Designed miniproteins, single chains, continued (5). Designs and how they scored, part 77

Each design is a single chain, and the fold is of that chain. pLDDT is the mean over its residues in the fold that is shown.

## One batch from the design tools (miniprotein)

Design m18824
Fold by ESMFold2-Fast:
Structure m18824 (fold): chain A 96 residues (1-96)
Amino acid sequence: DLVNLVSAFVTSKEPKEEWVEKVKEAGKEYGLDESLEELREKAIEAMLAGKVEEAAKYLAALAARSEEYARETYYEALSALLERAVDAAIERNRLR
């Protein structure tokens, strides 16, 4: 599962080389005509929209070109998702 491989790759401090190779190989299949910035924007948009399969494809495409940029993109999107979750939790707990 590409989603699981990409998740393991971006969330692990020392991802196994086998996971990295599989993600990069899968990534070569996606985003062939797009710039790194376009792939980053699409990955973030897909993550924020909850489209995990699309996000995994764009993150894999980024990783095939730059592992560091793929991780930075993931954590930027994760920070935005966490902020949205915190805001939603505050609103739900506003009943006094």
Scores: mean pLDDT 77

Design m18825
Fold by ESMFold2-Fast:
Structure m18825 (fold): chain A 69 residues (1-69)
Amino acid sequence: SGEEAIKLAEEALRLAEEGRDEEAIKKGNQAQRLAVQSLARGDEEKALEAAKLLQKAREILEKRGVNPG
């Protein structure tokens, strides 16, 4: 669901902030898959919210030289 995508994206962001890079990538990938599914079902608002959180997590990882994929 879109709510689950947001929750996983929030967890990915927190893990990235804590320096748990591998866990952040894993949760981020899970959140992205659910966000894509939510968008396909017409839930653009929740998909966009998850995407914004994932972008913040990606920026944190990239600044540390970690490629999140």
Scores: mean pLDDT 84

Design m18826
Fold by ESMFold2-Fast:
Structure m18826 (fold): chain A 95 residues (1-95)
Amino acid sequence: MEDAREAGRSVGQLVLENPQKSQQLVDDLIDAVRQLVAQGRVREAAEALRSAGDVVAADRQTLEAIAREGERLGREGGPVLEEVARYIRELAERL
């Protein structure tokens, strides 16, 4: 849990510092989250996504990208991931 939050937070910071690599960094985050879901570690997957979204909160395009991929993963990981994806989409819509 703590490791998943730290990983998400670190990816969010890297996106803010390297906007030109944002798509690659988001894709890497989503791949890691997908692996956690496949292992049944859905709560850790959700925490990584939420932490990344919270750090990136001022970047609408990155939030929309994370929300879109989180929505896709929510169909596999169930309500916990779907709820986090909805939260991140709401953050993007409020910008």
Scores: mean pLDDT 76

Design m18827
Fold by ESMFold2-Fast:
Structure m18827 (fold): chain A 68 residues (1-68)
Amino acid sequence: SAGVELLARIVSHETGVSFETALAALREALRLAQEGRWEEAVEVLMRKLGLSREQARSVLEALLALSA
């Protein structure tokens, strides 16, 4: 979705990871969260994007809002 791609560009700029890496990580985290695997979604964002747990939780909340 356009919202997920916009968030991926913002995350790419802020973290220094590629747009493709950010987009893949956000899509994987969204899939895990939709499966009820919330902690795994947070851990994917931390591992792939170098985010703290607090930052990863905030990004996941934004991702879910943009994907509704």
Scores: mean pLDDT 87

Design m18828
Fold by ESMFold2-Fast:
Structure m18828 (fold): chain A 73 residues (1-73)
Amino acid sequence: MEEELKEFIKKLEERIKELEEEIERLEKEREKALEEGDEEEAKKIELEIEFLKGMIALLEGMKSWVKKKLEEL
């Protein structure tokens, strides 16, 4: 059980890293859209970035909860 929780934390950290890389890509696309004057596309990308940031916050919360449970074992 403890080792499964540690492996789960590792998977959460890997997923967070993937989402952070996706946000970096989207931020570059948003900047390009703004440079091209495509404000509608830039707004759509901004909403996607905010959604992914929300997902990271949830995953960080799960990671924190799992770490607390691991400390209780």
Scores: mean pLDDT 84

Design m18829
Fold by ESMFold2-Fast:
Structure m18829 (fold): chain A 56 residues (1-56)
Amino acid sequence: MEELLAQLGSSDPAVVVEAARRLKELGHVDEAERALKRLLTQRPELGPALNGVLAA
């Protein structure tokens, strides 16, 4: 779990999106959504991909 949270800080957008998606799939929805909202503020370029994960 800590590894997935660390991956949310990755410089690779694909790694970030995949980590967030996996967190949601593992049942850590609240934690994933909180992290994704913070990430959206820090990396607005990920908006479309992050919104997809948030909606799923």
Scores: mean pLDDT 71

Design m18830
Fold by ESMFold2-Fast:
Structure m18830 (fold): chain A 81 residues (1-81)
Amino acid sequence: HHMEKRKEGLKLYAEGVKAYMEGNYDEAIKLFEKAVKYFEESGDYELAARAYRILADVYKKMGNEEKAREYQKKAEEWEKK
């Protein structure tokens, strides 16, 4: 169960990175939010933190500093787990 969830999370993370590089920020956000859920369910705290950091960067690129700060804080919280 846990290994399968991590594998699916990594696939979604990779798709999110592709969308982000292509400038499809809305799609990237959806993919990274799904990836985070899988990493949380698999207990992969560092992968969850990485996904939160890239979500913060995506929101910053969109000019949403408030959301960027919120996700940066979540990344720091998950790194401490």
Scores: mean pLDDT 85

Design m18831
Fold by ESMFold2-Fast:
Structure m18831 (fold): chain A 119 residues (1-119)
Amino acid sequence: MIKIDPELVQRLVDAIREAAKAKDIDLFYERVAEALGVPRDAFEKALELAGIPKEEWEKIRKKIQDNISEESLALFLLGLIGGLDPESVTVTRLAMEKVLGPERVAAIREAALQILRES
């Protein structure tokens, strides 16, 4: 059973809310990386490991930047970790778990779901 740290979940929720209020996707990556205790480029490394082309990543970033909200950032994070189903296994989720670890990925999922429930 994966142990989810409630303090990490709260730090991730706070990071999503701060970035949404600021309307800044770069602040989002910075604050989420700080909350997770990982380098800012950890998400980019996970996407590279998953084989996602840079051009597709830039399109996704632009779409999120144009429509920044707590809900859009939460949905974006869920997409990176295999979506709403906690049992869903995708190449992106496996890449995220390899870079971040399964406990951090589980905390991201819980933080994103908390935002979506409160929105």
Scores: mean pLDDT 76

Design m18832
Fold by ESMFold2-Fast:
Structure m18832 (fold): chain A 66 residues (1-66)
Amino acid sequence: ALEEGIRYLIAGDFEKAVKAFEEAIKKDPNNALAWLLLSRAYHELGEVDKAREYLAKARQLDPTLL
């Protein structure tokens, strides 16, 4: 799920990346990297408010990702 999402993100398929990262978060809601990558995918889609919300969640879970 996470690896699949990263492949979509690199390919520019941001909608599929979002879906894959949401699946990764369903499996492990404490996976800070998945929240960070979901934030990035939403930012690329222009969903600025969601991107900020999910980035804050990632930082709360793992401050070293900053």
Scores: mean pLDDT 83

Design m18833
Fold by ESMFold2-Fast:
Structure m18833 (fold): chain A 59 residues (1-59)
Amino acid sequence: SLGKELIEAWKNKDLKKLEELISKIPELKDMPPELLTSLDDELLARILKSLNFPLDYLY
């Protein structure tokens, strides 16, 4: 799933993959991928939740 790929790209700090995946998710389009790679798991989960993105992939 897209969410699972996004989490894997974030864990690997793959900015190019994050940019590609974010472009496919409307809720994340306005978030620069560089910020996502600098976040810990909790902060990433809070940001995704604030964007109404399903967080089931994190747990």
Scores: mean pLDDT 63

Design m18834
Fold by ESMFold2-Fast:
Structure m18834 (fold): chain A 90 residues (1-90)
Amino acid sequence: SMEESRKALEEEFEKIRPQVEENIREAIEELERLKRTTTDPELLAVIEEALELLRKAEELLKEGKVAGALLLEAVAVALVNRALEKQRKR
């Protein structure tokens, strides 16, 4: 059933919660370091957006919304990686 599938997914997400929390913390620390060494205004704007998403992910973790936190972390990382890739090609 859909309800049993949801419960199984929630249990799997709960098992990885400490890892997700640590990954988000490390991502925030890494982006704060990158922000201090970056002079490109476009990249700085993307870093700020990614940090905002990671802060929202921390709030979702506090609410027990592990799947939502994972999604915001993935989006934040993808945004930064895309911006760095564009910077490298220019």
Scores: mean pLDDT 83

Design m18835
Fold by ESMFold2-Fast:
Structure m18835 (fold): chain A 61 residues (1-61)
Amino acid sequence: MEYVERDLVVTVPTDAAGTLEGIVAALEAAGFEVLGATEEVGPTERTFTVRVRMPVDLSER
């Protein structure tokens, strides 16, 4: 089976509840392998970029 790597981007307001650690933990609990994570802090927003590895699912609908 093949795996794909994707960047997940999450943008939240500066004053929003949420941490990079919490996002990583949630993705790992969902079965994703986290390869790396970056946080960028802007004047009004925080942007989290998480690189994950997941299996390619070709299952029928």
Scores: mean pLDDT 72

Design m18836
Fold by ESMFold2-Fast:
Structure m18836 (fold): chain A 76 residues (1-76)
Amino acid sequence: MPDEEEIDLSFARMLLALAKRFASQGDLEGAKKEKERIEKIAERNPENSEILEILAEVYKLIGDEEKAEEYRKKAE
């Protein structure tokens, strides 16, 4: 496979860092926008545990504990 999955993983990590920055500033709307971008990456990479863990972390950042736990379990 070309580096498509590796590129998506790197991009997801960058988006998570951006979401964390927005959340730390109280910008939950910005964090939610980055969550939507990470969701699209996870849809393309449903078997990639690292991407699923990143999605779980962004759900936790926005206060969605149920979805955060769901995606952590999928990543296992």
Scores: mean pLDDT 83

Design m18837
Fold by ESMFold2-Fast:
Structure m18837 (fold): chain A 70 residues (1-70)
Amino acid sequence: MGPKEEILEKFKEVLEKELKEIEENPSKEKEEKLKEGAERFIKGVSKVDPELAKKLEEVYKELYEKYKKK
């Protein structure tokens, strides 16, 4: 796997783990920190690699919707 694929995979893995933890032990502080962290990371990536940032944004929305909407 290339660096871009690895970043995308790690981002997804970290988000899934964090969202699962929030589902099992709800905390507004953790939820806000996760959201801020993800948004900041995506914004940073968008300045260097807009295509990767778009994929990260899609993964974030997909996972957040899955866990939020339950």
Scores: mean pLDDT 77

Design m18838
Fold by ESMFold2-Fast:
Parts: C-alpha cells; sequence; structure tokens
Structure m18838 (fold): chain A 76 residues (1-76)
C-alpha cells in the first residue's frame, strides 16, 4: 500500500521531468488521494497529522502546477 504511494510519486516526478505534465498531474493527484485514504492508518503507525497534511498539500500543489503547464502547452 505505502509502496504504491511511493511509486505514484516517482512516476509523477519522472513524467514531470520528461515534460509530460498531464501524466504528472494525474499521478500526483492519485498519490494525494491514496495518502488521504491511508491517513488514519498512517496516524496509527506514528505519523503526525501535520506531516500527512503537508504531504497532501505538496502533492496537490504539484498536480495543480503540472495541470497549468499542460494547459499552457495545449493552448500554445
Amino acid sequence: MLEELEELVLKGIEAYKAGDYETAAKYFEEAARKLRELREKLLELGATEEEIERLIELLEKKAKEAKELAEKKKKE
């Protein structure tokens, strides 16, 4: 489960570096969604609410940024 989250983040980063912003945005969004689903279990395992919230925010920001770059690329 956590391994899937890590794979999604890595695939998002790889797509972003390759200039495939639409794919990058999709992976970052999926990673943020899975992190929300795992929130309760992560808290039980010793993660803090603050750490989880920060990671979700970072993933959502990366996804939004990638979407904006993808839109600009499609329009131009």
Scores: mean pLDDT 80

Design m18839
Fold by ESMFold2-Fast:
Structure m18839 (fold): chain A 66 residues (1-66)
Amino acid sequence: LSQEEIEKAKKAIQEAAKELGIKLSEEEIEKLALYLVKLLKNGYRMTEEDIGSDMDKLLYKAQQLI
């Protein structure tokens, strides 16, 4: 995974969290960004039908921002 991809994902996670009113620590943002990049590298794209939790909503919004 490139550092550039991770930083872009971190910015997407931060923006999604802000829109949803979710407070995340810097460590949580980094962990979620790494997870998101891993999903995208595996060709996985979340749809609205995949949303079952607030965390899924956050990942879905972040995915749209990348």
Scores: mean pLDDT 79

Design m18840
Fold by ESMFold2-Fast:
Structure m18840 (fold): chain A 71 residues (1-71)
Amino acid sequence: DLKKEIIELSKKEPEPNPSSEITELYQKYVKENVEKNLEERKEFEELPEEEKKKLAKEKLEEWEKFLKELA
């Protein structure tokens, strides 16, 4: 799981984290997630407006947490 690998490397390296290895893994994770995001968007569009707003907020919180773990 690429996301777990990136988080693990971020924690092992001293801060600030200049590692090219983490940068490479992050870019790879973004590319793989683009395909997943496209599939999720189709399912998301079928949801009622209320549920869409709720899920959007939860996804933003999850993504923000991921970025904080990389920092």
Scores: mean pLDDT 59

Design m18841
Fold by ESMFold2-Fast:
Structure m18841 (fold): chain A 81 residues (1-81)
Amino acid sequence: SVFSPLSPEEHAQLKRAAENMKKEIDELLKKAESKGIDVSRERELFDKAYEIINDPNATLLEAGVALVSLATIYQVLKNKL
Protein backbone atom coordinates (compact mmCIF):
# COMPACT_ATOMS: atom_id res chain seq x y z
CA SER A 1 0.00 0.00 0.00
CA VAL A 2 1.19 3.56 -0.79
CA PHE A 3 0.24 4.45 2.81
CA SER A 4 2.53 1.78 4.32
CA PRO A 5 6.02 2.69 5.60
CA LEU A 6 8.96 1.82 3.35
CA SER A 7 11.07 -1.19 4.35
CA PRO A 8 14.64 -0.37 5.53
CA GLU A 9 15.95 -1.75 2.21
CA GLU A 10 13.51 0.37 0.14
CA HIS A 11 14.40 3.43 2.24
CA ALA A 12 18.14 2.86 1.65
CA GLN A 13 17.50 2.59 -2.11
CA LEU A 14 15.43 5.81 -2.02
CA LYS A 15 18.26 7.67 -0.26
CA ARG A 16 20.82 6.44 -2.82
CA ALA A 17 18.53 7.33 -5.76
CA ALA A 18 17.93 10.85 -4.36
CA GLU A 19 21.60 11.52 -3.44
CA ASN A 20 22.74 13.24 -6.67
CA MET A 21 19.51 15.25 -7.02
CA LYS A 22 19.77 16.49 -3.40
CA LYS A 23 23.42 17.47 -3.98
CA GLU A 24 22.60 19.37 -7.19
CA ILE A 25 19.69 21.23 -5.57
CA ASP A 26 21.81 22.20 -2.53
CA GLU A 27 24.50 23.58 -4.88
CA LEU A 28 21.86 25.59 -6.83
CA LEU A 29 20.36 26.97 -3.59
CA LYS A 30 23.81 28.10 -2.39
CA LYS A 31 24.56 29.66 -5.80
CA ALA A 32 21.25 31.58 -5.80
CA GLU A 33 21.80 32.76 -2.20
CA SER A 34 25.35 33.92 -3.09
CA LYS A 35 23.81 36.07 -5.89
CA GLY A 36 21.27 37.62 -3.49
CA ILE A 37 18.32 35.81 -5.07
CA ASP A 38 15.48 35.11 -2.60
CA VAL A 39 15.11 31.31 -2.46
CA SER A 40 13.80 31.07 1.12
CA ARG A 41 10.64 29.25 -0.08
CA GLU A 42 12.66 26.75 -2.14
CA ARG A 43 15.03 26.20 0.83
CA GLU A 44 12.04 25.48 3.13
CA LEU A 45 10.51 23.02 0.63
CA PHE A 46 13.94 21.36 0.11
CA ASP A 47 14.38 20.89 3.87
CA LYS A 48 10.87 19.40 4.23
CA ALA A 49 11.44 16.98 1.31
CA TYR A 50 14.82 15.96 2.77
CA GLU A 51 13.16 15.30 6.18
CA ILE A 52 10.66 12.95 4.50
CA ILE A 53 13.41 11.09 2.58
CA ASN A 54 15.38 10.66 5.84
CA ASP A 55 12.30 9.59 7.90
CA PRO A 56 12.50 5.79 8.50
CA ASN A 57 8.67 5.76 8.81
CA ALA A 58 8.03 7.56 5.50
CA THR A 59 5.34 5.97 3.32
CA LEU A 60 5.70 5.26 -0.40
CA LEU A 61 3.27 8.15 -1.11
CA GLU A 62 5.24 10.59 1.07
CA ALA A 63 8.52 9.50 -0.59
CA GLY A 64 6.97 10.05 -4.04
CA VAL A 65 5.71 13.53 -3.12
CA ALA A 66 9.17 14.41 -1.72
CA LEU A 67 10.92 13.32 -4.95
CA VAL A 68 8.45 15.30 -7.11
CA SER A 69 9.03 18.34 -4.85
CA LEU A 70 12.82 18.03 -5.31
CA ALA A 71 12.43 17.79 -9.11
CA THR A 72 10.17 20.89 -9.11
CA ILE A 73 12.61 22.87 -6.91
CA TYR A 74 15.46 21.94 -9.28
CA GLN A 75 13.58 23.32 -12.33
CA VAL A 76 12.50 26.51 -10.47
CA LEU A 77 16.09 27.20 -9.31
CA LYS A 78 17.54 26.62 -12.79
CA ASN A 79 14.98 29.10 -14.20
CA LYS A 80 15.92 31.72 -11.55
CA LEU A 81 19.67 31.43 -12.27
Scores: mean pLDDT 82

Design m18842
Fold by ESMFold2-Fast:
Structure m18842 (fold): chain A 57 residues (1-57)
Amino acid sequence: MASEEQIKEALKVALEMAKQGKSGEEIVDEVRKKLKEMGVSEEDIEKITEEIKKMYE
């Protein structure tokens, strides 16, 4: 499972993009890239991005 620190960094990216008026799809794509850079597993990435998609739809 992704660490609390990794999740917080992903959420910061999502919040910054939302402030810039980016779409939920763009936010999800950038969060996915960030989580991959941090070495988060694909299963955890899918779970986190699903939750973010629900928040920003």
Scores: mean pLDDT 77

Design m18843
Fold by ESMFold2-Fast:
Structure m18843 (fold): chain A 111 residues (1-111)
Amino acid sequence: EAKKAAREAAERAEEAAKEAREAAEKGDGKEAARAAGRAAGAAGEAAEAALRAGDRESALEAMQAAGGASAAAGSAAGNARSGDDKGASESARLAGEAAERAAEAARRAAE
């Protein structure tokens, strides 16, 4: 069932968002970048599940949030590679926030 898939994807995105925020607080840029990447992946899955659930407005919101998470994860990776632990951590926090928004939209699509 598409609504069940959207709810499950939302739960995974919420967990990945929490992990990205926790990694950001540790100040390890490589760990933060990895967590940001996982949050972006989960946000993308939440957006796809929201699309399949058929709530167009929630799906568009989830897609926008997933795009933001992906951009933030890319910034986290770049910063980590250059040794900018603070920049990587800040970008990971943003990826987590975007993944949380994607999860909220996917939960609405599951209604």
Scores: mean pLDDT 88

Design m18844
Fold by ESMFold2-Fast:
Order: sequence, then structure tokens, then C-alpha cells
Structure m18844 (fold): chain A 107 residues (1-107)
Amino acid sequence: VTLTQSPSSVTAKVGDTVTLNRTASEDVGTAVAWLKQRPGEAPELLIEDASTRVPGVSSRYSGSGSGTTYTLTISNLQLEDTAVYFAQSYAHEEPVSGQGTTLTVTA
């Protein structure tokens, strides 16, 4: 399975909405997670099962997906949203991660 995330990098402003996409070479059902990693920190799980927000994660993060394409939407961007976002498929025995999308939020 090959996972491609797009865009590879995006710059947006505080208050904007961004959409991050992940495409798989095969259908993985709903077995898709989204993780956020800030420099020097451990990855934080945001979304599991394509659209289920992890308890305690801001309602500004939402996941959706159909077929081979899955999307993370981040609304009302804040400076702390500056991070690398990884999509991960866990439909098979060994989880497969995409290359990540680097999000930079400016004032």
C-alpha cells in the first residue's frame, strides 16, 4: 500500500480553514488515523476511524473519507496548529504512514 498526502506543505493565516488530503493505492475502509506532530514533541492522535475525533481534541479538527481518499479539515486556524500532520492506515497488520503535510500558520 502506498500513501500520498497532499499538499506536502501549506501556509495559512490565523482564522483560515485548511484541508489536508490522503490518497491510498487501495481502499482501506475506515481504518485511517490523523496525527499531529510539533517539533520536539511526540505525535498526538487527532482522528481515528476516518472521522472519529479523539476525546479532548478541539472541535476545529474534523475527518472525512470516501474510497481511497481521506481528508482532515482544520477550521479557525491558530498559531499552535503549526505542525506536521500524518495520515496513517491500520487496515493491515503493520500500520502504514504517509509522508506528512507541513502546516505553517501565520498571524
Scores: mean pLDDT 77

Design m18845
Fold by ESMFold2-Fast:
Structure m18845 (fold): chain A 102 residues (1-102)
Amino acid sequence: VKLSKQEAEIHFRFGQMYLNRKKYEEAIHHYELALQGQPSAQVHRNLGQAYLNLGKYEEAIAHYDQALALDPTDRQAWRNLGQAYERLGRHDEAQAYFAKAE
C-alpha cells in the first residue's frame, strides 16, 4: 500500500518537526511513510540523519547511499556518510567520503 503524494508531504513535514525536536524514532516513522508516496533524495538524507543520531550507522549509510544516488551534489550527505563510517571505525572510507563533500 502506497500513500498519496499529499499524505507523503504531510508526513515529510511531521518528520522534519520531530527531527528538529530530536525525536528521532518518530521522525523515522513519518519519513518512512513519506517514502511510500514520494521517494526523494531529501527524505533519504533526513532518514540517514535520524539514524545517525540514534547510533544506527548501517541504516544511516543505506539511506545516505540512496540520497546520493538521487543527488550526488549533496555535500551534507557526503559529510554525514563519512561520519557514519568513522563511527563504525572504517576510517579509510570515512576520509574518502569527507573528500567528496568538498
Scores: mean pLDDT 86

Design m18846
Fold by ESMFold2-Fast:
Structure m18846 (fold): chain A 59 residues (1-59)
Amino acid sequence: GKLYRAIQPHPATGPDELALRPGDVVEVLEEVDDDWVLAKSLETGEEGLVPKRYLEEIE
């Protein structure tokens, strides 16, 4: 899958959002729109919405 890491903290402000700490690795499951993705945390296994700008692709 496409793996990304959080480059800054993301607080979950909505019920469908995924909370992230800097360095947390996620798998992007779906691009919801131009600004948001549905991602799964590899740290917790939880899924939720994250703004794309909070993520950096892992090569």
Scores: mean pLDDT 81

Design m18847
Fold by ESMFold2-Fast:
Structure m18847 (fold): chain A 57 residues (1-57)
Amino acid sequence: SAVAEEVARGLGVSPELLRRAAEAVAAGDEETLERLAREAGLPPEVLRAAAEAVLAA
């Protein structure tokens, strides 16, 4: 989605990582979200907010 691409660009992450984060948020998988955030060098709360924005679009 265009929203996912724009959000990923703003965070400096791949759209694939953001998609995985959105799947983790939708599944309630906090462990996966935390791991992806650490791999991306982002606070988990920032990646969660981005994933929620993608899910809301």
Scores: mean pLDDT 82

Design m18848
Fold by ESMFold2-Fast:
Structure m18848 (fold): chain A 84 residues (1-84)
Amino acid sequence: SLPALHIEVTSGLGGASGVLLPLVEELKKLPGFVSSDYKIIDPTHAEALITFEKGIDIDAVLEKAKEIASKIPGGNIVIEKTYV
């Protein structure tokens, strides 16, 4: 089981991919990054799953991810920790 972040993006005018994809690229730069999967559900809704190495401080990663997300305009971003 690996620690992971589940990310949901909503954007009322479309362009959810334009919010999610830059966020995913920034999260790939975080220590312990392993893999990223994303899906564009429709123009207003997108999701990603970002996995990290065993033993990483996932709460610190979540805090940093939320900080990064706060700087990206154009949608509502929800980030939750999970395990896969």
Scores: mean pLDDT 87

Design m18849
Fold by ESMFold2-Fast:
Structure m18849 (fold): chain A 79 residues (1-79)
Amino acid sequence: AQDREATMAEVDALFRGMKAALKAVEEVEKETGIELPGSTLAAIMAEAAALQVEEGLSDEEVYELAKKKAREKIEELEK
């Protein structure tokens, strides 16, 4: 019973991390006027979600990390 509750908590953390990362990327896209490819968005979301579970990052830390990654990818497209 407890193991299942722990697994559900990890799944919830993954979804929260993905949601925070998505919000961060969308905000950067809106600020820059540049839309990232869907594959790049998916990669940033997956990386942020994994770090939230593996390193115990807060939603705020995940958001800031995803924001930084999105800006770096947009800078690559601008060059």
Scores: mean pLDDT 77

Design m18850
Fold by ESMFold2-Fast:
Structure m18850 (fold): chain A 70 residues (1-70)
Amino acid sequence: MEEILKAFLKYKNDDGKLTLEQFKKAVKELGIKASDKEIEAVFKKYDKDGDGTITFKEFVAAVEELKKKY
């Protein structure tokens, strides 16, 4: 939990959300060994509004899904 929060806070944009590129950096910092393509697919799944950014709640859910597989 604390590591996930730290990664989010480190890479979040000025609007308090993560873009795809920031999400990739956060996921890699957490030691998740997913490919860029798999990270992009999970990001797109949790980008519910289709605005190209995800909230902290969406980020936690996305990271948990990636950790189950990698």
Scores: mean pLDDT 80

Design m18851
Fold by ESMFold2-Fast:
Structure m18851 (fold): chain A 79 residues (1-79)
Amino acid sequence: LEEEGKKLVEELNQHIAEARRAVDAGDVKAAMEHVKKAYALVKQLEEIAKKNPSFKKTVEELKQRVDEEALRVAAAADA
């Protein structure tokens, strides 16, 4: 469970970084797909956090970070 959580955190951080890179490159569609994948990973991490309460704070921080990135991508799509 801990190893699975760490792997999901790494994948989530990669998708956030790729979303930012895609926005910077003007590829809003790719950025939206990375945000979508990041939210799917957050959902999986929330299930792990139910069994590992010490992981809950990390998941909450990551969810906030994905929410911020989603707003950034949405702003780029509207421009």
Scores: mean pLDDT 81

Design m18852
Fold by ESMFold2-Fast:
Structure m18852 (fold): chain A 57 residues (1-57)
Amino acid sequence: GVEEAKKKLEENKEEIDKAESEGVRTVIATGNVEEGQKVFEEALKKLGIDPELAKQT
């Protein structure tokens, strides 16, 4: 649920920050915002975080 998603976001904040940085670097390297977003979303899913629940926070 949302509470579990928040806890996972907090516990994995450093990994999420790294994933966001990788997404940004992908945008800079490729010039493609969609590709950067996909990299970030896949990283969240690998951490067991639903991107839709993360958007609510």
Scores: mean pLDDT 73

Design m18853
Fold by ESMFold2-Fast:
Structure m18853 (fold): chain A 81 residues (1-81)
Amino acid sequence: STEEELFETLARMQALVQDLLKYGSPEQRAQADRIAARFQEEVLAVQKELQNASLEERTKKILEVARRALAELEALAAAAA
């Protein structure tokens, strides 16, 4: 389900952020913070735009935003290798 995919995506994002904060350079930590802040802003924008939409539609749009943020975090973590 979309909700299950969102949960899994958010869990992966949290694990990557924790890893970057633990083992990343100061520059990687700063970039992870920027990615997290932008993700929060985009989620709030979706909530405002889709406030009268179904929960399913909102969840699907948040999943799209989360997948984009996850891709950025994965690229950031890969650059550390």
Scores: mean pLDDT 86

Design m18854
Fold by ESMFold2-Fast:
Structure m18854 (fold): chain A 57 residues (1-57)
Amino acid sequence: MSDEEKIKNTAYEAVVGAGLSPEEAAKIVKEYLGLDVSVEEVERAVREAKAELEARA
């Protein structure tokens, strides 16, 4: 699994699943995956993950 996919899954779970802000999701990505990501990258990852999930539903 790519780092990009891990970021998308973690960011989606944090923002959409747990109702956290993109800033809080960025901290979770850093803590859980060891990857330093910007708030903008988190927001993009959440949008991509939502689009993928909606396409599957």
Scores: mean pLDDT 77

Design m18855
Fold by ESMFold2-Fast:
Structure m18855 (fold): chain A 119 residues (1-119)
Amino acid sequence: MVTLTESGGGTVAEGGSLTLTSKISGDVSLIAEVGWWRQRPGEPLQHVASIDLFTGEVTYAPDVAGRATISVDRSNNTAYLTLSDLRVEDTATYYSYALVLSSPPEVVWGEGVEVTVVA
């Protein structure tokens, strides 16, 4: 079973930056993709960033493109999402995920970390 252990949330000033981490445990050989989604207060879940672990291809949502960087350190099985030039509208609960190539394929979610951006 794959498990995601998340850290790096909290309160940050507008214009600042933060790094969210997701430590991946379990059968990491089955993981095809990792990334983040977020839930803003009163809004649906939206994609933030993803990385394909076979190709290294990264995808960023339009509203974070140019402000977000996603990376994976395979030596310690940890994914990182850095957000810069933070805005009040970046306030959300951020969920890391892993796409696991089990039979059938499944998406494993972290518990979520709260990020609050204050003006």
Scores: mean pLDDT 87

Design m18856
Fold by ESMFold2-Fast:
Structure m18856 (fold): chain A 86 residues (1-86)
Amino acid sequence: MELVLTIHNYTDADLARVRNLAAELRSQGKDVKLEVRGDTLTLTVGNLSVAEVIGHVLRAIGLELDGHKVTIRIDGDKVEIEITLQ
């Protein structure tokens, strides 16, 4: 499965955390792409299991419950999570 995580209004601390996550996922043999464009941070991860994707979805739901805006889209083997930090 492929996961695309998009974060709007990220801070320097958020960027550091996502860079650390990207490095960890690469060390686990995942195909990872990280793009920074203005106020938007996009992390694309390939070769995830269904259980790993579910874990990321549950964490994103936690962010929605904490008052951030979260949108989740599922299209076949691709899951997109878009977060707007508030």
Scores: mean pLDDT 78

Design m18857
Fold by ESMFold2-Fast:
Structure m18857 (fold): chain A 90 residues (1-90)
Amino acid sequence: MEIYDGITQEYIEVNSAEEEKEHLFKAFDLPFDPSLSSAEVGEAIADAIRARLRALIAAGASREEMVAELMRLSGVSREAARRAVDSALG
């Protein structure tokens, strides 16, 4: 599946099955709806990632802490998580 990163504004392709969508929704405490398109799923995950990073920035978290949190929540690679954090910080 592809995960749209709302902070980097790009799709992050992961080598995963449809079950990964359900996993990501659970990780971000979002209700899973199987009727959602891949684009709608991507938007929901991107919004959740953006909100989490904004909260971490407001709390004074380091770049490394933000990267680790994204990797923990979404299972994306360190490179993808770092790109998202770098985009959020400018």
Scores: mean pLDDT 65

Design m18858
Fold by ESMFold2-Fast:
Structure m18858 (fold): chain A 55 residues (1-55)
Amino acid sequence: STEEAKARFNALLGEALRDPALRPKALEALGIYREYSEVDELEGARKGLEYLEAV
């Protein structure tokens, strides 16, 4: 669901933001989330998660 995807995204985003090495990636993921969420909030959360979970 959209709520579950957003919750997972926000949890991982929060963890990444507290790690200085991951912070730039977290900020990029937030940008991706915001752009896609203007059209589809679920798609935004999925794209943000995909980016954060990428190696």
Scores: mean pLDDT 80

Design m18859
Fold by ESMFold2-Fast:
Formats: structure tokens, C-alpha cells, sequence
Structure m18859 (fold): chain A 74 residues (1-74)
């Protein structure tokens, strides 16, 4: 679970969705939540780093078992 959460925030930083400062905050969220990716996405939405629509799309893709590269492609 933590590996998936780490990959998610790295991909979001590479796409320019997260700034370097927001990425560091996201890493702290991963540490606090024990790598819970759904808790991470909810916190990123609460902080305004992700829109409600972006966060819901990512959650749905993960629940469906889609790879992160497919989820984040569109």
C-alpha cells in the first residue's frame, strides 16, 4: 500500500499537479496514514491539492484495479 501511495505522489509531482512543497507534505501524510492511499487522496482533496473530480477519478481507478499510469493518463 505505501509503495502505491509513494508512486502516486511522484507521478502527480511529475505531471505538475503537486509542487515540490506539496509533495513533501504528501509524504508526511503517507507517514501519518501508514500508506493508506484512500486517506492520502482524501487529505490531498481537503487541502485543495486535488480537485474533487480528480480525487474521485483516482479513487475509482484504484478500486477498479487500474494501473496508475492508466489512471493518470486522462
Amino acid sequence: MKELADKLIEALREKGVLTDEQYEEARRIIDRTGGDIFALISELKARGYLTGEEGQRIKLGIAEGKPLDEILAD
Scores: mean pLDDT 80

